# Designed miniproteins, single chains, part 88

Each design is a single chain, and the fold is of that chain. pLDDT is the mean over its residues in the fold that is shown.

## One batch from the design tools (miniprotein)

Design m3057
Fold by ESMFold2-Fast:
Structure m3057 (fold): chain A 86 residues (1-86)
Amino acid sequence: ALEGVRLALEAAFAALDGDFERARALLAEARALFTPEELAVYREALRRAGEARAAEAEEVEDDPEKARALEREIAEEAARLAEEAL
């Protein structure tokens, strides 16, 4: 469960880094570990978090602490959802 969440987050980071081939491979592995319903929940949560991160990326590109705080919040929320799904 947590491994799938980690792969999904790594896929999102790879996509933001412009490495879409790696992002697609990691997402495919995450999809194999989750049921479609579980993946949909995490995808929606990550989509909203990704939108917030992307919106601030232009302003906080040179402020890694803010970016890291948002990434940590996303990871913590995803982990919490994974634990509740168990």
Scores: mean pLDDT 59

Design m3058
Fold by ESMFold2-Fast:
Structure m3058 (fold): chain A 95 residues (1-95)
Amino acid sequence: DLLEKAIKILLTARENFEEIVKQMATLPPFGGPDRETVNEAVRDLLKLMGFELPEDATDEEIDLFRFAIQLGMETKPTEEDLEAAIKKIEEKLNK
């Protein structure tokens, strides 16, 4: 479930790079020093992308989705790069 959701978030970010960049410019920085600031920014961005998180989503789940967004935005358009990105999500989930 979490892996499938993270992969879907990655693909959505990859396909909508321009729109995601615009949305990120309106939100608190992902790299904020406070955990609460990072979690809020990730939740807000996911909501703008059409994904909803439960209010009690764990820090680990939020970190996974943040990683998926970043990876999706950085992933080159080749199938090999996409497969490598998915493997990184699987490794992050199993940490």
Scores: mean pLDDT 71

Design m3059
Fold by ESMFold2-Fast:
Structure m3059 (fold): chain A 108 residues (1-108)
Amino acid sequence: MDAQVDALEQEQRELLRRFEENPDEALEEVVELARRLGLPRVAEAIEQLRDEKTSIDELIDVLSRELGVDKETLREIVRLASEVLKMDERVVAAYIAYELLRRYERAR
């Protein structure tokens, strides 16, 4: 395995640990990343999810629209990841949003 794959896996493990230990702080970090990338609609949706002012479906709709990912696919990924990781679906949705934002950052 190359060093780039190993570094990515380590980053994912560290981020998952932080999301599990302090979900509110992790959600704020995802909001900051979205704002830094010039995606204010994504940042707003994550903030509303954090404040319990919106649903996971609303966040998925925004992510699908802004990042060009299929809505049904995102919903299924969030549901499956929540089940596999045994974490709150809101925290998992934020983690998936972070991974999508990171992919967007690397593509530009």
Scores: mean pLDDT 76

Design m3060
Fold by ESMFold2-Fast:
Structure m3060 (fold): chain A 78 residues (1-78)
Amino acid sequence: MAEFLEQMELSSIESDLKLAEYIIKNNKLDEFAKERNITVEEAKQLLIDSIQRIIETAERLGRDDLVKKAKELLEKFK
């Protein structure tokens, strides 16, 4: 069961990281805000919070590759 739960958490953070990368690299922040009916400022903060949660989860799961990628993405976006 533990292995299955870890795999689910891993899949979740990988999916979230791909979405964040897509939004940041393709300048889709305005579209992301519109889809969620929130302000661009709120959308930016939500993405920052999401990336920070990805870092925390990846670190706990021992995925140094994901920690590095998420930190690089956060640095580019700030």
Scores: mean pLDDT 81

Design m3061
Fold by ESMFold2-Fast:
Structure m3061 (fold): chain A 96 residues (1-96)
Amino acid sequence: PADDALSRLVSRGDSVISKARSGAKLASDLGDSESKEQLEALAVDAGAAIGQALQGHKRGDGVREIQRATSRIDSVSAKVDALTTQVNSLRASKLA
């Protein structure tokens, strides 16, 4: 059902937003303002994708909007993972 797909998307999106916010805080603590800004922007993008899917579902366009939001969350998730890996490497370098 579309409701199950939407619930899974929201849960996944919330996880991505949480990772992005955690990474942004770490980047901020390390003085990496560029990674902080990029991670904060990715959290906003993920939130917007969830909001669009929720509005589409309310209008009856749920399947199409969920598919669009899923692709958008996949893209954001990959970028968040890459940036958090980079920030963790920076932390390790500064502590060594």
Scores: mean pLDDT 81

Design m3062
Fold by ESMFold2-Fast:
Structure m3062 (fold): chain A 99 residues (1-99)
Amino acid sequence: AREEFLRRLAETAERDAEVADQLARQSKDPQIARLLTDLSRELRRVADALRAGDTRGAARHLRRAGDVVSRLATALGRPDLSQVGRDRLDALADLVEAL
């Protein structure tokens, strides 16, 4: 239930952070590399907060990750995905904060 959900969410955030970090190292665009590095850091902070039982902290970092995803979508020429990405992470943050 709640504990299993938070554990799986932390594992997902950590895996996504590793993917973002790997993509940042492979990126030839300095702006994209920086945004991917920022995304990786925020997702690692989400995983750390969830493992510590800090759902409020996790929600804060999910919202920050949403801001980075929004900026990354715009930088990649996909502003149509900017708001969708932010809204989805904000909704997840609200759910986590309510737990």
Scores: mean pLDDT 86

Design m3063
Fold by ESMFold2-Fast:
Structure m3063 (fold): chain A 79 residues (1-79)
Amino acid sequence: SRQAEAERDARGAKEAYENYLKAPESLRVSYQVAADLLLTRAYFYDPELARQVAKELAEIAEKNGDKETAEFYRKVAEK
């Protein structure tokens, strides 16, 4: 179902962002792009779930001092 695909993509977005935080500089862009792509796909399948995950990602980014990424995910959560 589309909801199952949304849940899978939402989980993938969180995992990609966690990898982004741990990644060497050369791999960070790849993980960031993966997180953003998966979150966008989750939004098309289940906007409520995607907004909730975006809120969680914004809080994680803010805690890690990544203000630009936190602001981006906050905007996704407000859609």
Scores: mean pLDDT 80

Design m3064
Fold by ESMFold2-Fast:
Structure m3064 (fold): chain A 67 residues (1-67)
Amino acid sequence: MQQELLKKMEEQRKELSEESKEFIRLSAEYGGGLVKAAVLRTIDPSLEEEIKEAEERSREAEKKLKE
């Protein structure tokens, strides 16, 4: 009987996991983009294009999280 409960939990986890994966991905892009931009700005501020790209990626993720 434990196998039936595990199967139901796995199915529910899989149904929620798609939304959770998207949320985790967007959260990682949001936070990771901010950290990457800050690090790049510290080590080489001449990488303006890469810093801007990281910040834009973070903003896009924030907008998608808000939707």
Scores: mean pLDDT 73

Design m3065
Fold by ESMFold2-Fast:
Structure m3065 (fold): chain A 81 residues (1-81)
Amino acid sequence: SPLSLEEQERILREEIEEAERLAKENNWSEWEKLQFEVGLLAAEVLRNQDLAAAEPVREAQRAAEAGDLEKAKELLEKAKA
């Protein structure tokens, strides 16, 4: 079964905390910076129950996971707008 909303929120918080730690250490690759930005936006959408932004954020995440950094960046900027 898919994770509950509460479990997804907990996982996102943990991922954000780890990403913030890596950012503070200045050991980011371009890929890691992009994943961090997508994670922050996903957590914001979840927190705010912004269903209209949820699909654009998921699309950006899928592009990033597929290794298409250019498409992921474009979709991330579109989702932020």
Scores: mean pLDDT 66

Design m3066
Fold by ESMFold2-Fast:
Structure m3066 (fold): chain A 85 residues (1-85)
Amino acid sequence: SLDEQIQLAIDRLNQLLDHITKLINEVISKYPEYKDEFNKILKEIKDLIDKAIEALKARDFESFYELAKEIEKKLKEFAEKVKKL
């Protein structure tokens, strides 16, 4: 059902947030001088994921797809920043 697909998408976004939170905390543990920068990135990703979940609950798939693109962009920017450490 559509409701089952929406719930699966929400579950996957929550899993992504948990994974990224753990990864950012590991990076901060190894590079504490970058704590403020990585905490800012984590907050931005959390805010985007929260908005994406709300869009899914509202069945606003247009907003969801735009937010998903922004999340992907932020994750790529984070990965590139980590590669330079």
Scores: mean pLDDT 90

Design m3067
Fold by ESMFold2-Fast:
Structure m3067 (fold): chain A 92 residues (1-92)
Amino acid sequence: SVEEALEKFEELKKETSDPSELLAKIGELIEEALRQGKYEAAKALIRRATEYLKEYVKENVKDEKEAKKMIEALEETEKEEIKLIEEEEKKR
């Protein structure tokens, strides 16, 4: 379920202090959700991971122009990934 997927994200976030390691583990959760046909859970994980990365950029990137560009790129990537999942779901 979406709730279980988001609970697992929060558990991994508590266990993993390295952002790159956390993202790798979240990527594995997304792949597993997609393999199981849990499209809503996969989309929820992508949205939560994007929110986490946007917060990380806001805290760590001091240049406002660079931070804005990075946030816009993250939002574009999120929209593209969600669209691909929704297209895959519709093939059924």
Scores: mean pLDDT 84

Design m3068
Fold by ESMFold2-Fast:
Structure m3068 (fold): chain A 75 residues (1-75)
Amino acid sequence: PSPEQRKKAEELRKRIEKELKEAGIKASVHTSVEGDTVVIRITLEDDSPENRERAREAAEKAAEELGVKYVLDIG
């Protein structure tokens, strides 16, 4: 991946982590670049429907703000 794509993936990871931390949700967030798409993997310590929804919303918002295509994997 390009340096630009890596920078966006890292920024995306940081924004999602910040949103989840501020919401009191314990999770690990990993991002990787696959072609033109950022793969976002979120591992929740408490895998509740509410936490999954908040994680999805955080990822969608951050990806939209950064203008990146993404695939989301929450577990």
Scores: mean pLDDT 83

Design m3069
Fold by ESMFold2-Fast:
Structure m3069 (fold): chain A 72 residues (1-72)
Amino acid sequence: MLDELLKEFEEKLKKAKSADEIQEIIAELFEKLNELKLGGKETAEEINKRLAKIVQKWAKENNRTNISVEMD
């Protein structure tokens, strides 16, 4: 479940062409996680680590400014 969602959003992030698209994709992910009630503190920390890794990889490939990834 969580890994499947992260994989889906990782693919979307790879196809994103702008920082705005990245932020929209991340916001959509957090909305889905909140809807599924997966957003406990420990889960949020693990998700933030995974998303940071994905965003860093995307930023490296596209030579872009780092995008903030935070769950309240």
Scores: mean pLDDT 66

Design m3070
Fold by ESMFold2-Fast:
Structure m3070 (fold): chain A 91 residues (1-91)
Amino acid sequence: MKYKITITVLADSKEQAEKAARAAVEGIRDAGLKVTVVSYSIEELPGGKYRATVEVIVEGTKEQAYRSAFEAARKALEAGADGVATSVKEL
């Protein structure tokens, strides 16, 4: 079964947002799932913060998809994100 995982990271700089987004995607890959990156965007928010959004498709079970989203969030925070949001949608 396929799931779309959306990862949104907030950071104080563009470099930190990009680093955190990359770390999140690697967290999903490290969970052993086949990962396809569908979209990536980064934008400057009012007040000088940055938001990076990554959408990936993973193939596996619902439990594996949710575990991967959790690992993505953990890796993003370890990489310096100020905040992370994740969502999982069945395809």
Scores: mean pLDDT 84

Design m3071
Fold by ESMFold2-Fast:
Structure m3071 (fold): chain A 80 residues (1-80)
Amino acid sequence: MSEEERLIEETVERMKGASPEEIVDLLVEFIRRLREMGYSDEEIKLALARIVKRLIDEGIVTPEQASRIAREAVERERAR
């Protein structure tokens, strides 16, 4: 499994039973870890899309919640 795939699996597992606020915090951590690994902004966007799809498929978030949660995570990561 790639390092990205491993981080997605570990992050999704932590999100099972988590609140929407906790999911945002976990996505912020996920984005920061990818950035530290040398991922570009475009690669981070693709990885974020993959993890969000997994959250919808696992029933952790609704499609409507997914867009808001992903946006909030990106904004918080960039807020310093």
Scores: mean pLDDT 81

Design m3072
Fold by ESMFold2-Fast:
Structure m3072 (fold): chain A 55 residues (1-55)
Amino acid sequence: SEADRLEMLREAHRRVKEVWEEAEKNGLSQDETDVLIQKAAEEVRARWEARRAAA
């Protein structure tokens, strides 16, 4: 549903912020940060796909 998509996007956005803050705190490179952000976004999407399949 539209509500589910919006909530997934909000969760993905929050997760990306968390990854960015941790990367900055740990002094990671731009390339390393980009990889972690992509991985985090895919994790959120996979989690929501699994949740939708179970709901």
Scores: mean pLDDT 78

Design m3073
Fold by ESMFold2-Fast:
Structure m3073 (fold): chain A 79 residues (1-79)
Amino acid sequence: SSIAFLEEQARKSGMSEEEIEAIRAASPSDEEYKKKLLEEIVKRGVEALVEAVFATLERKGVPFDEELYQRVLKQIEKA
C-alpha cells in the first residue's frame, strides 16, 4: 500500500503518530492524505539536507556562512 509506505517514511522523517493521524483526519480522501504526507516529508527532508550540507562544509574546513544559511532557510519557508 502506498499509504503504508508514506506513513513509514513520515515516521522516519520524525513525525509523531499524532501528527500523522491529524493529517489523516484533515484529509477528505486517500489521495489528499498521500499528498499532505508527501509534502510534509519533503519539507522535513529538505530542512535536514540543508543542515547536513552546512555541517559537512564545516567538517571540511569551509567557513560557515550564516547569511547564506538564513537565505536558504527563507527560500524553503516561502516554497
Scores: mean pLDDT 77

Design m3074
Fold by ESMFold2-Fast:
Structure m3074 (fold): chain A 100 residues (1-100)
Amino acid sequence: SSSSQQQVVQIIQQTSDQITQVIQDYRDGRMTRDQARRRIKSIIDQSFQQISQILPNIPQSVAIQLARTGGDVMVGQSRQFGQDIRDYVQRQTDRLIRSI
């Protein structure tokens, strides 16, 4: 439904904002790189868990598009933490798409 689509978009936006805050805290020296990486993985995990519960209420083609868009946003926002974070996001995105 459109309301379910809006919920997924809101979760993606909230996740983007949370990752941006972690990046800012890391750049300001308020956390180490490893602390930032663990926090980002936690944020990603929580986001994908919430999205996975909503996606069954959305048409399959739209759900796949939203999952891919969310993954791309998270990869882009977390790119500076290295290939392993990007690979982690890609694995979570692929798992989410397979569940649709």
Scores: mean pLDDT 82

Design m3075
Fold by ESMFold2-Fast:
Structure m3075 (fold): chain A 58 residues (1-58)
Amino acid sequence: MTKEEIEKILLDAKKNGEESVDFGYVDGGEKRTIEKLAKELGGKVELIPPNKVRVLFK
């Protein structure tokens, strides 16, 4: 996924009042992008083995 795609997913989830967003298979670059953007939006990041990332807004 691109940075713009990740940002759009996170912004849409926050706007819709979603409690969390899950990302499937994530490489190291995607993981860093998700962590950075999630924190900028006031979210927290949880790592779910083996290769999932969850962003929490509440």
Scores: mean pLDDT 78

Design m3076
Fold by ESMFold2-Fast:
Structure m3076 (fold): chain A 53 residues (1-53)
Amino acid sequence: SPVDKIVQEGRKKLAEKLKELEADTSMTPMQISIEMFRMMADVVDEVVRKRQE
């Protein structure tokens, strides 16, 4: 389904973003966690929006 595709793509983006953030020496573990939660919220928002279509 379109929703399953969004979730799968979201998981890949989150994994790639985590690696990117972990490579950034200016960010603390707490800041990385906050950014990851924000990314998760964006994925959830996209799923909700797609379900409303």
Scores: mean pLDDT 77

Design m3077
Fold by ESMFold2-Fast:
Structure m3077 (fold): chain A 95 residues (1-95)
Amino acid sequence: TPPSPDQIIQQMQQINQRIRQGIDNGDVQGVLQSVQDGYSIMQIAQSQRSSFSPQQQTRVDSQMSQIYVLSMVASQQTGNTDIQNLTNQINSIIS
């Protein structure tokens, strides 16, 4: 069964929290994994966007923007090339 819009939003919130925590803890591999999970859930959200209500679309857009901003911060602080590449891919989804 595909995840519901509310489940997608909840997963994005958890991913955003994990990225922030990984940055705070200096956990480069944990940040990389969380950014990869973020990219994956964003692709799922984009593919299912027509099933979202306008209110759910606003919440998804907010979470996507947070994933992008946090990925940029992680890229800048770690200098990790894989995080930088994923941040560029994330930008292509929200552009």
Scores: mean pLDDT 89

Design m3078
Fold by ESMFold2-Fast:
Structure m3078 (fold): chain A 98 residues (1-98)
Amino acid sequence: SEALKRYARRRVLELALELFAELSGEEGKRLAELLRRLYEDPDDEEAREEAERLYEKHKEEIERAAKEAVERTLPLAEEVGKAKSKEEVDALVERFRA
């Protein structure tokens, strides 16, 4: 179902942003907070402008941390794509955290 696919993508995105925040400095942690805000409200212009400024100033550090976060979560993204229920998605996410 489309709702299940949307749920799975959101759970993987939340883990990727959490890992990105752990791998990045204070500026990257702030960017992760802004990206979560933009995910909930894409029309938040203040969050968008601040995120763009942080990205431009710390581009190399942010890109390295983001690449690492994506690479580490990619196997989970592939597995949740095969899930048949939200409960199965949640179980896969918990195994990744263990």
Scores: mean pLDDT 82

Design m3079
Fold by ESMFold2-Fast:
Formats: sequence, C-alpha cells, structure tokens
Structure m3079 (fold): chain A 108 residues (1-108)
Amino acid sequence: MIVGVLTDGDPEKAKKEVEKAAKENPGGTIILVMTDVDTSTTNLGKLGKELQKIADEYGTNIILLAVDKNGNVYQLSRNDGISTDHKHLDKTTLLPTKMSPEDFLKAK
C-alpha cells in the first residue's frame, strides 16, 4: 500500500506524521511531501536518517520529497533497488536541481 503525507517545512511535524503512518501501514510505502522547506534551518540529511530508522522499525519504505521556497526539489529515499548503505541519502536530489554535497556534509 502507498500512503501520501503532505506537510509544511516543519521537520518535527513531518517526522510525527510519518511515524504515525508507518505504525498504521507496516510493510507499506510512505511518500512524504514537505513544502516551503527552509534548507538553512532544516537539516534534511539528519531528517533522512531519522526517517530511515522509522522505515527499519516498521518495515516500511519512506520517500521524502522536500520542496524549498525557490522551487528546488530534494529527494531522500530508502529503496530496495538502491544501495543499502544509503550514503547517497545525504546527496540525493530530484529534477530540476540538487542540494550541494557541502550542505549535506554539514547535516551529519
């Protein structure tokens, strides 16, 4: 089952809604869409790691799509077809743009 979760740029609210959806849909896929994300205050790499922990706990696949105020889209996901190390989570992006490697390294 695929469940969509739409939030604003608040990472605590996003984490809470995703954790609830994961508990109600173990083994499913959750697509989290965050809008108006402030990348200067929101540590997307840290959020991605916290979501990965929730995914592991409930056996869910979680895809984070973060849209900043400039329309840049960032993706952090846990996918069976992608490296299990998920080192790329800190550097994963969607079209049309990507977060810099330096910004993701600061998120660790």
Scores: mean pLDDT 63

Design m3080
Fold by ESMFold2-Fast:
Structure m3080 (fold): chain A 77 residues (1-77)
Amino acid sequence: TGKFQAVVPDADGGLRVVELDDLEEAIERTRAGFKAHADHLLKTKGKEGIPEAASAEAAGEILAIGNEIDYELGLHK
């Protein structure tokens, strides 16, 4: 298996899922995507966005780690 799911920023500030052939790139892009989303939440919601921004950053790390675990378990295609 050689395909990994990554979360990347969309042109309108949202997030979208893409498939990549490289695990390290998928991990980096997922982290960057959720960080960009967290930054967007802070810009649009100010201090009210802090809990959502922190949650988004944590979700990005969990998904990035999940890609690595799925690779080791042979669950990626």
Scores: mean pLDDT 65

Design m3081
Fold by ESMFold2-Fast:
Structure m3081 (fold): chain A 66 residues (1-66)
Amino acid sequence: LVDEIMRVTTKIQNDTQDYADKYGVDEANKYGKKKAEEASKKLGLEVTASVDIIDGKPVATAEVHL
C-alpha cells in the first residue's frame, strides 16, 4: 500500500511539474487537481496536488493525507 501511494503521488507530482513547465501554473494546477481527485477516489485517501512559484519557477507538489 505505501509503495502504491508513493508511486501514485510521485507520478502526479512529476506529470504536474511537466505540465507547469510546458503550459504554465494555472493549467498545471487544473491538471494536478483533476489527477489528485482521481487518485483520491481510487485509493480511498485524500490526495492533493498544487503548483507554487518558488524563486520565480513553478514547483509541483503532491501529497496524501492519512
Scores: mean pLDDT 80

Design m3082
Fold by ESMFold2-Fast:
Structure m3082 (fold): chain A 92 residues (1-92)
Amino acid sequence: MKVDLTISLVDGQWVVEILDPEGKLKIEDLFDAFLKVVPDSVSGAGISQSPEDPNRFILTLSGSLSLEEVIEIVKKILESLGLEIGSLSLVF
């Protein structure tokens, strides 16, 4: 299954929007993957479901991370769930 990613930098934090166009991804599974992949040393990290779209999830990561580190973390989360990137958009 493929998901669409949008990565932006907002108020000094990385915001990664994960869109599942098939509506199969569950917040519980995504949260479990997040807890396994994101190190406890990474401050300002969180994951939530969009209030506007139940198929869209929001991952926040510290702005102290590089874009490369953010992409690596997101890929590891998706790989743990058997997911692939369908599209990647960068918005700065």
Scores: mean pLDDT 80

Design m3083
Fold by ESMFold2-Fast:
Structure m3083 (fold): chain A 80 residues (1-80)
Amino acid sequence: DEIREALTEALQELGVEPDRAREAADYVVNGDYEKAVDVAELSPMQIGEVMGRVASRLGRRDLAGVMQQNLIAALQRRKR
């Protein structure tokens, strides 16, 4: 899937291991944002960078913005 592939590539560009990047991308696609941030160990800044790269690849800034909000909210719930 295009979204999953774009997420996997963006995560790997930020230094996430390939297996963890794919697992995190699968969680994002399935709406399991808490598991995604846990697996990838993303900071808020890294979430922004990943979503910027995804938006650029897919041409979907709106979709990337929604995913960014959900990931940041999940990160805050997970480790507030």
Scores: mean pLDDT 80

Design m3084
Fold by ESMFold2-Fast:
Structure m3084 (fold): chain A 56 residues (1-56)
Amino acid sequence: SMAEEKTIEGARKMAESFGVKVSEEQARKAAEIAKEKGLGGTGRGLGQALQELGLI
């Protein structure tokens, strides 16, 4: 869905803000983790998800 694609793009941009380039699959996993926390689409949720995945 468009909302899911925007969340995945947000995860990619969040990682880039930390100097890290992530794959689309890694960004999708981060989006899923953020959604499970009820923080899907938020910078905080995506940042926490990327940290849990060990990417930032």
Scores: mean pLDDT 76

Design m3085
Fold by ESMFold2-Fast:
Structure m3085 (fold): chain A 91 residues (1-91)
Amino acid sequence: SEARKERVRKRLEEMGYDEETIEKFLEVFDSLDLTDAQIDAVLGILSAIPKENIDEVIEKLKNGLITSREELLKIPGVGKARATAFLEALK
């Protein structure tokens, strides 16, 4: 949905990401065919990640969804609650 893409774009802008980074996220979300709940879970994780680590997160998502709790917990800023919410949303 275009309205969904606009909502996600505005959320990422509010979080302080530049246009290039936002386009990368939108491309990844589109390629993975994520639901609204899955997108919200990813955005929840992103809000806790330092911006300097965001390119690593984009690459991990692009090359395949991080489905392991252990891999999610390796990302700086991701706690157990966010990791659990992400994995539950991906089911």
Scores: mean pLDDT 71

Design m3086
Fold by ESMFold2-Fast:
Structure m3086 (fold): chain A 62 residues (1-62)
Amino acid sequence: VPALQAALRATADRYEKAAEEVSKILEEHRDELSPGTVERMREAIENLRKQAEAARAAADAL
């Protein structure tokens, strides 16, 4: 496969891992966080997952 395609798939995997890590932090520290911070972290998780999907779509389009 082209090096760029492999890099994009690796990037997608890293975004998915980042979303899992943020989700774990949110679960472990939920009682220490304000409701506003929880909302912002949930938005960050969703954005990371969307970036992962976009990177995979870009790789598949090559």
Scores: mean pLDDT 83

Design m3087
Fold by ESMFold2-Fast:
Structure m3087 (fold): chain A 94 residues (1-94)
Amino acid sequence: SARQAALEALADRWAERVEREGETEELAEEALKELLLALGLKEETLEEFFKLGISIEKILLLLRAGELEKYKELADLSLEEVHEILLKKVEERK
């Protein structure tokens, strides 16, 4: 799908940046913000996602797999539901 292609392009861009600059807390925060905005999640929930402790490596893996695109309804979900979905997907991609 067009959205999956966009998420894959986003993942490739962030992977290239991580390779060039190394993985830092700042890069992880920027990648997470861009991911959540691309998924249509409300900006007010961004702060809670930083508390999940999801690494940039895991974010890139999920973006490339197209797993998070399946949860396009994330914008309509509660923080607890989004947290559960992300943890489950991170576990499945181990």
Scores: mean pLDDT 58

Design m3088
Fold by ESMFold2-Fast:
Structure m3088 (fold): chain A 86 residues (1-86)
Amino acid sequence: SKLDKAIEAAKEHGVYVAGTGENSIVFRIPKEDLAVPVEEIRPGMRPSEVLTGKAKPFGEFMDELGFRIARVFHTDEYVYLTLSWD
């Protein structure tokens, strides 16, 4: 499934999976791996537009699987990106 492929890719790229939902997955991303300020992240953006550095190949893979940004939550250290594929 797309969810299983996403979890495997996260593990291979050292990205923390914070949770899963129906047609969605939540990743915890260090703020240093963001390509744009967190305030500029919007629903519908491609993962590869939002991720840089070590997380960039992961973002590109998620684009190919058809994932898009659905929601964003952030703390002082981390950004929680909810990605969906429908």
Scores: mean pLDDT 85

Design m3089
Fold by ESMFold2-Fast:
Structure m3089 (fold): chain A 76 residues (1-76)
Amino acid sequence: KEIPEELKKKIEEAAEKLAKEAVEKKKNLSPREVARRVAEELGMSVGELAKKAGISQEELRVYISKIYAEKVGEIN
């Protein structure tokens, strides 16, 4: 939507890294936990990442959850 292209790429890379780790460790992560861990990988809070992306925290969580689910599906 309004997320800068470069930031989308970083979010996708962080989500892919998290998906690989979760699959390897057989962990089930909640959508809130996924968003928090992706933001942590980028060195910021969920609120800071949402502000930088120019969207709400809810829109960011939905976006990250979609990318994460796609990456988990590609691995499994």
Scores: mean pLDDT 80

Design m3090
Fold by ESMFold2-Fast:
Structure m3090 (fold): chain A 95 residues (1-95)
Amino acid sequence: SLEEDHSIQVLVDYFLEKLPGTEEEKKIIKEFLDAVGKSAPENFDEILEKYLPKIPEKYQEPVKKFAELIVKWQRGEITPEQAKEELDKIIEELK
């Protein structure tokens, strides 16, 4: 939904602000997470195969974990509040 897409975009921007990466690295990560958020959950594996190799290796695992949270949110398996809590844990692992 439009509201769901907006909420996902807010978390994507929040994640990127906390990521200790270059603007170029953040741009490809944003493109990947935006693609996940705009696509049906069934397309996740195809998007992952396309984008993950373009993401710096040091960020692949945390970015993949966040993408998996977006898919769970889209499937109604997790609340926005739970997604934010799990995202904060992913961000802490980057330190």
Scores: mean pLDDT 81

Design m3091
Fold by ESMFold2-Fast:
Formats: structure tokens, C-alpha cells, sequence
Structure m3091 (fold): chain A 58 residues (1-58)
């Protein structure tokens, strides 16, 4: 149902955000050009998916 779908989507979104955050952390120290935008885009994508799943589940 919607609850299961929301939970599954939220967990996937969280995992994607964590993976993106890890990559951003490494990039921030070595590449100041574009790393913030890349990391921001990845984290925002994961956040959007998480938010959509939460909205679907209530």
C-alpha cells in the first residue's frame, strides 16, 4: 500500500543521498570547482525522491 511504498521510496532516497554525500565530501577537499554543484544536485535529487515518497505516503 501507500505506507509500504512511502517507506521503500524513503529508504531508497536516503541511501542515494548518503552515497551522494560521501562523494561530495571527498570532492570538496580536492576540487573546489563544481564539487558543490555536483554534490548539491545529487543530494537534491535524493531529497526530491524522498519528499515525493513521503508525500505519497502521507
Amino acid sequence: GAEEGAKAGAEVGRRLALAGAGATRAGSYHSSFGSHKLGGDSVEAGRAGYAAAVEAGG
Scores: mean pLDDT 56

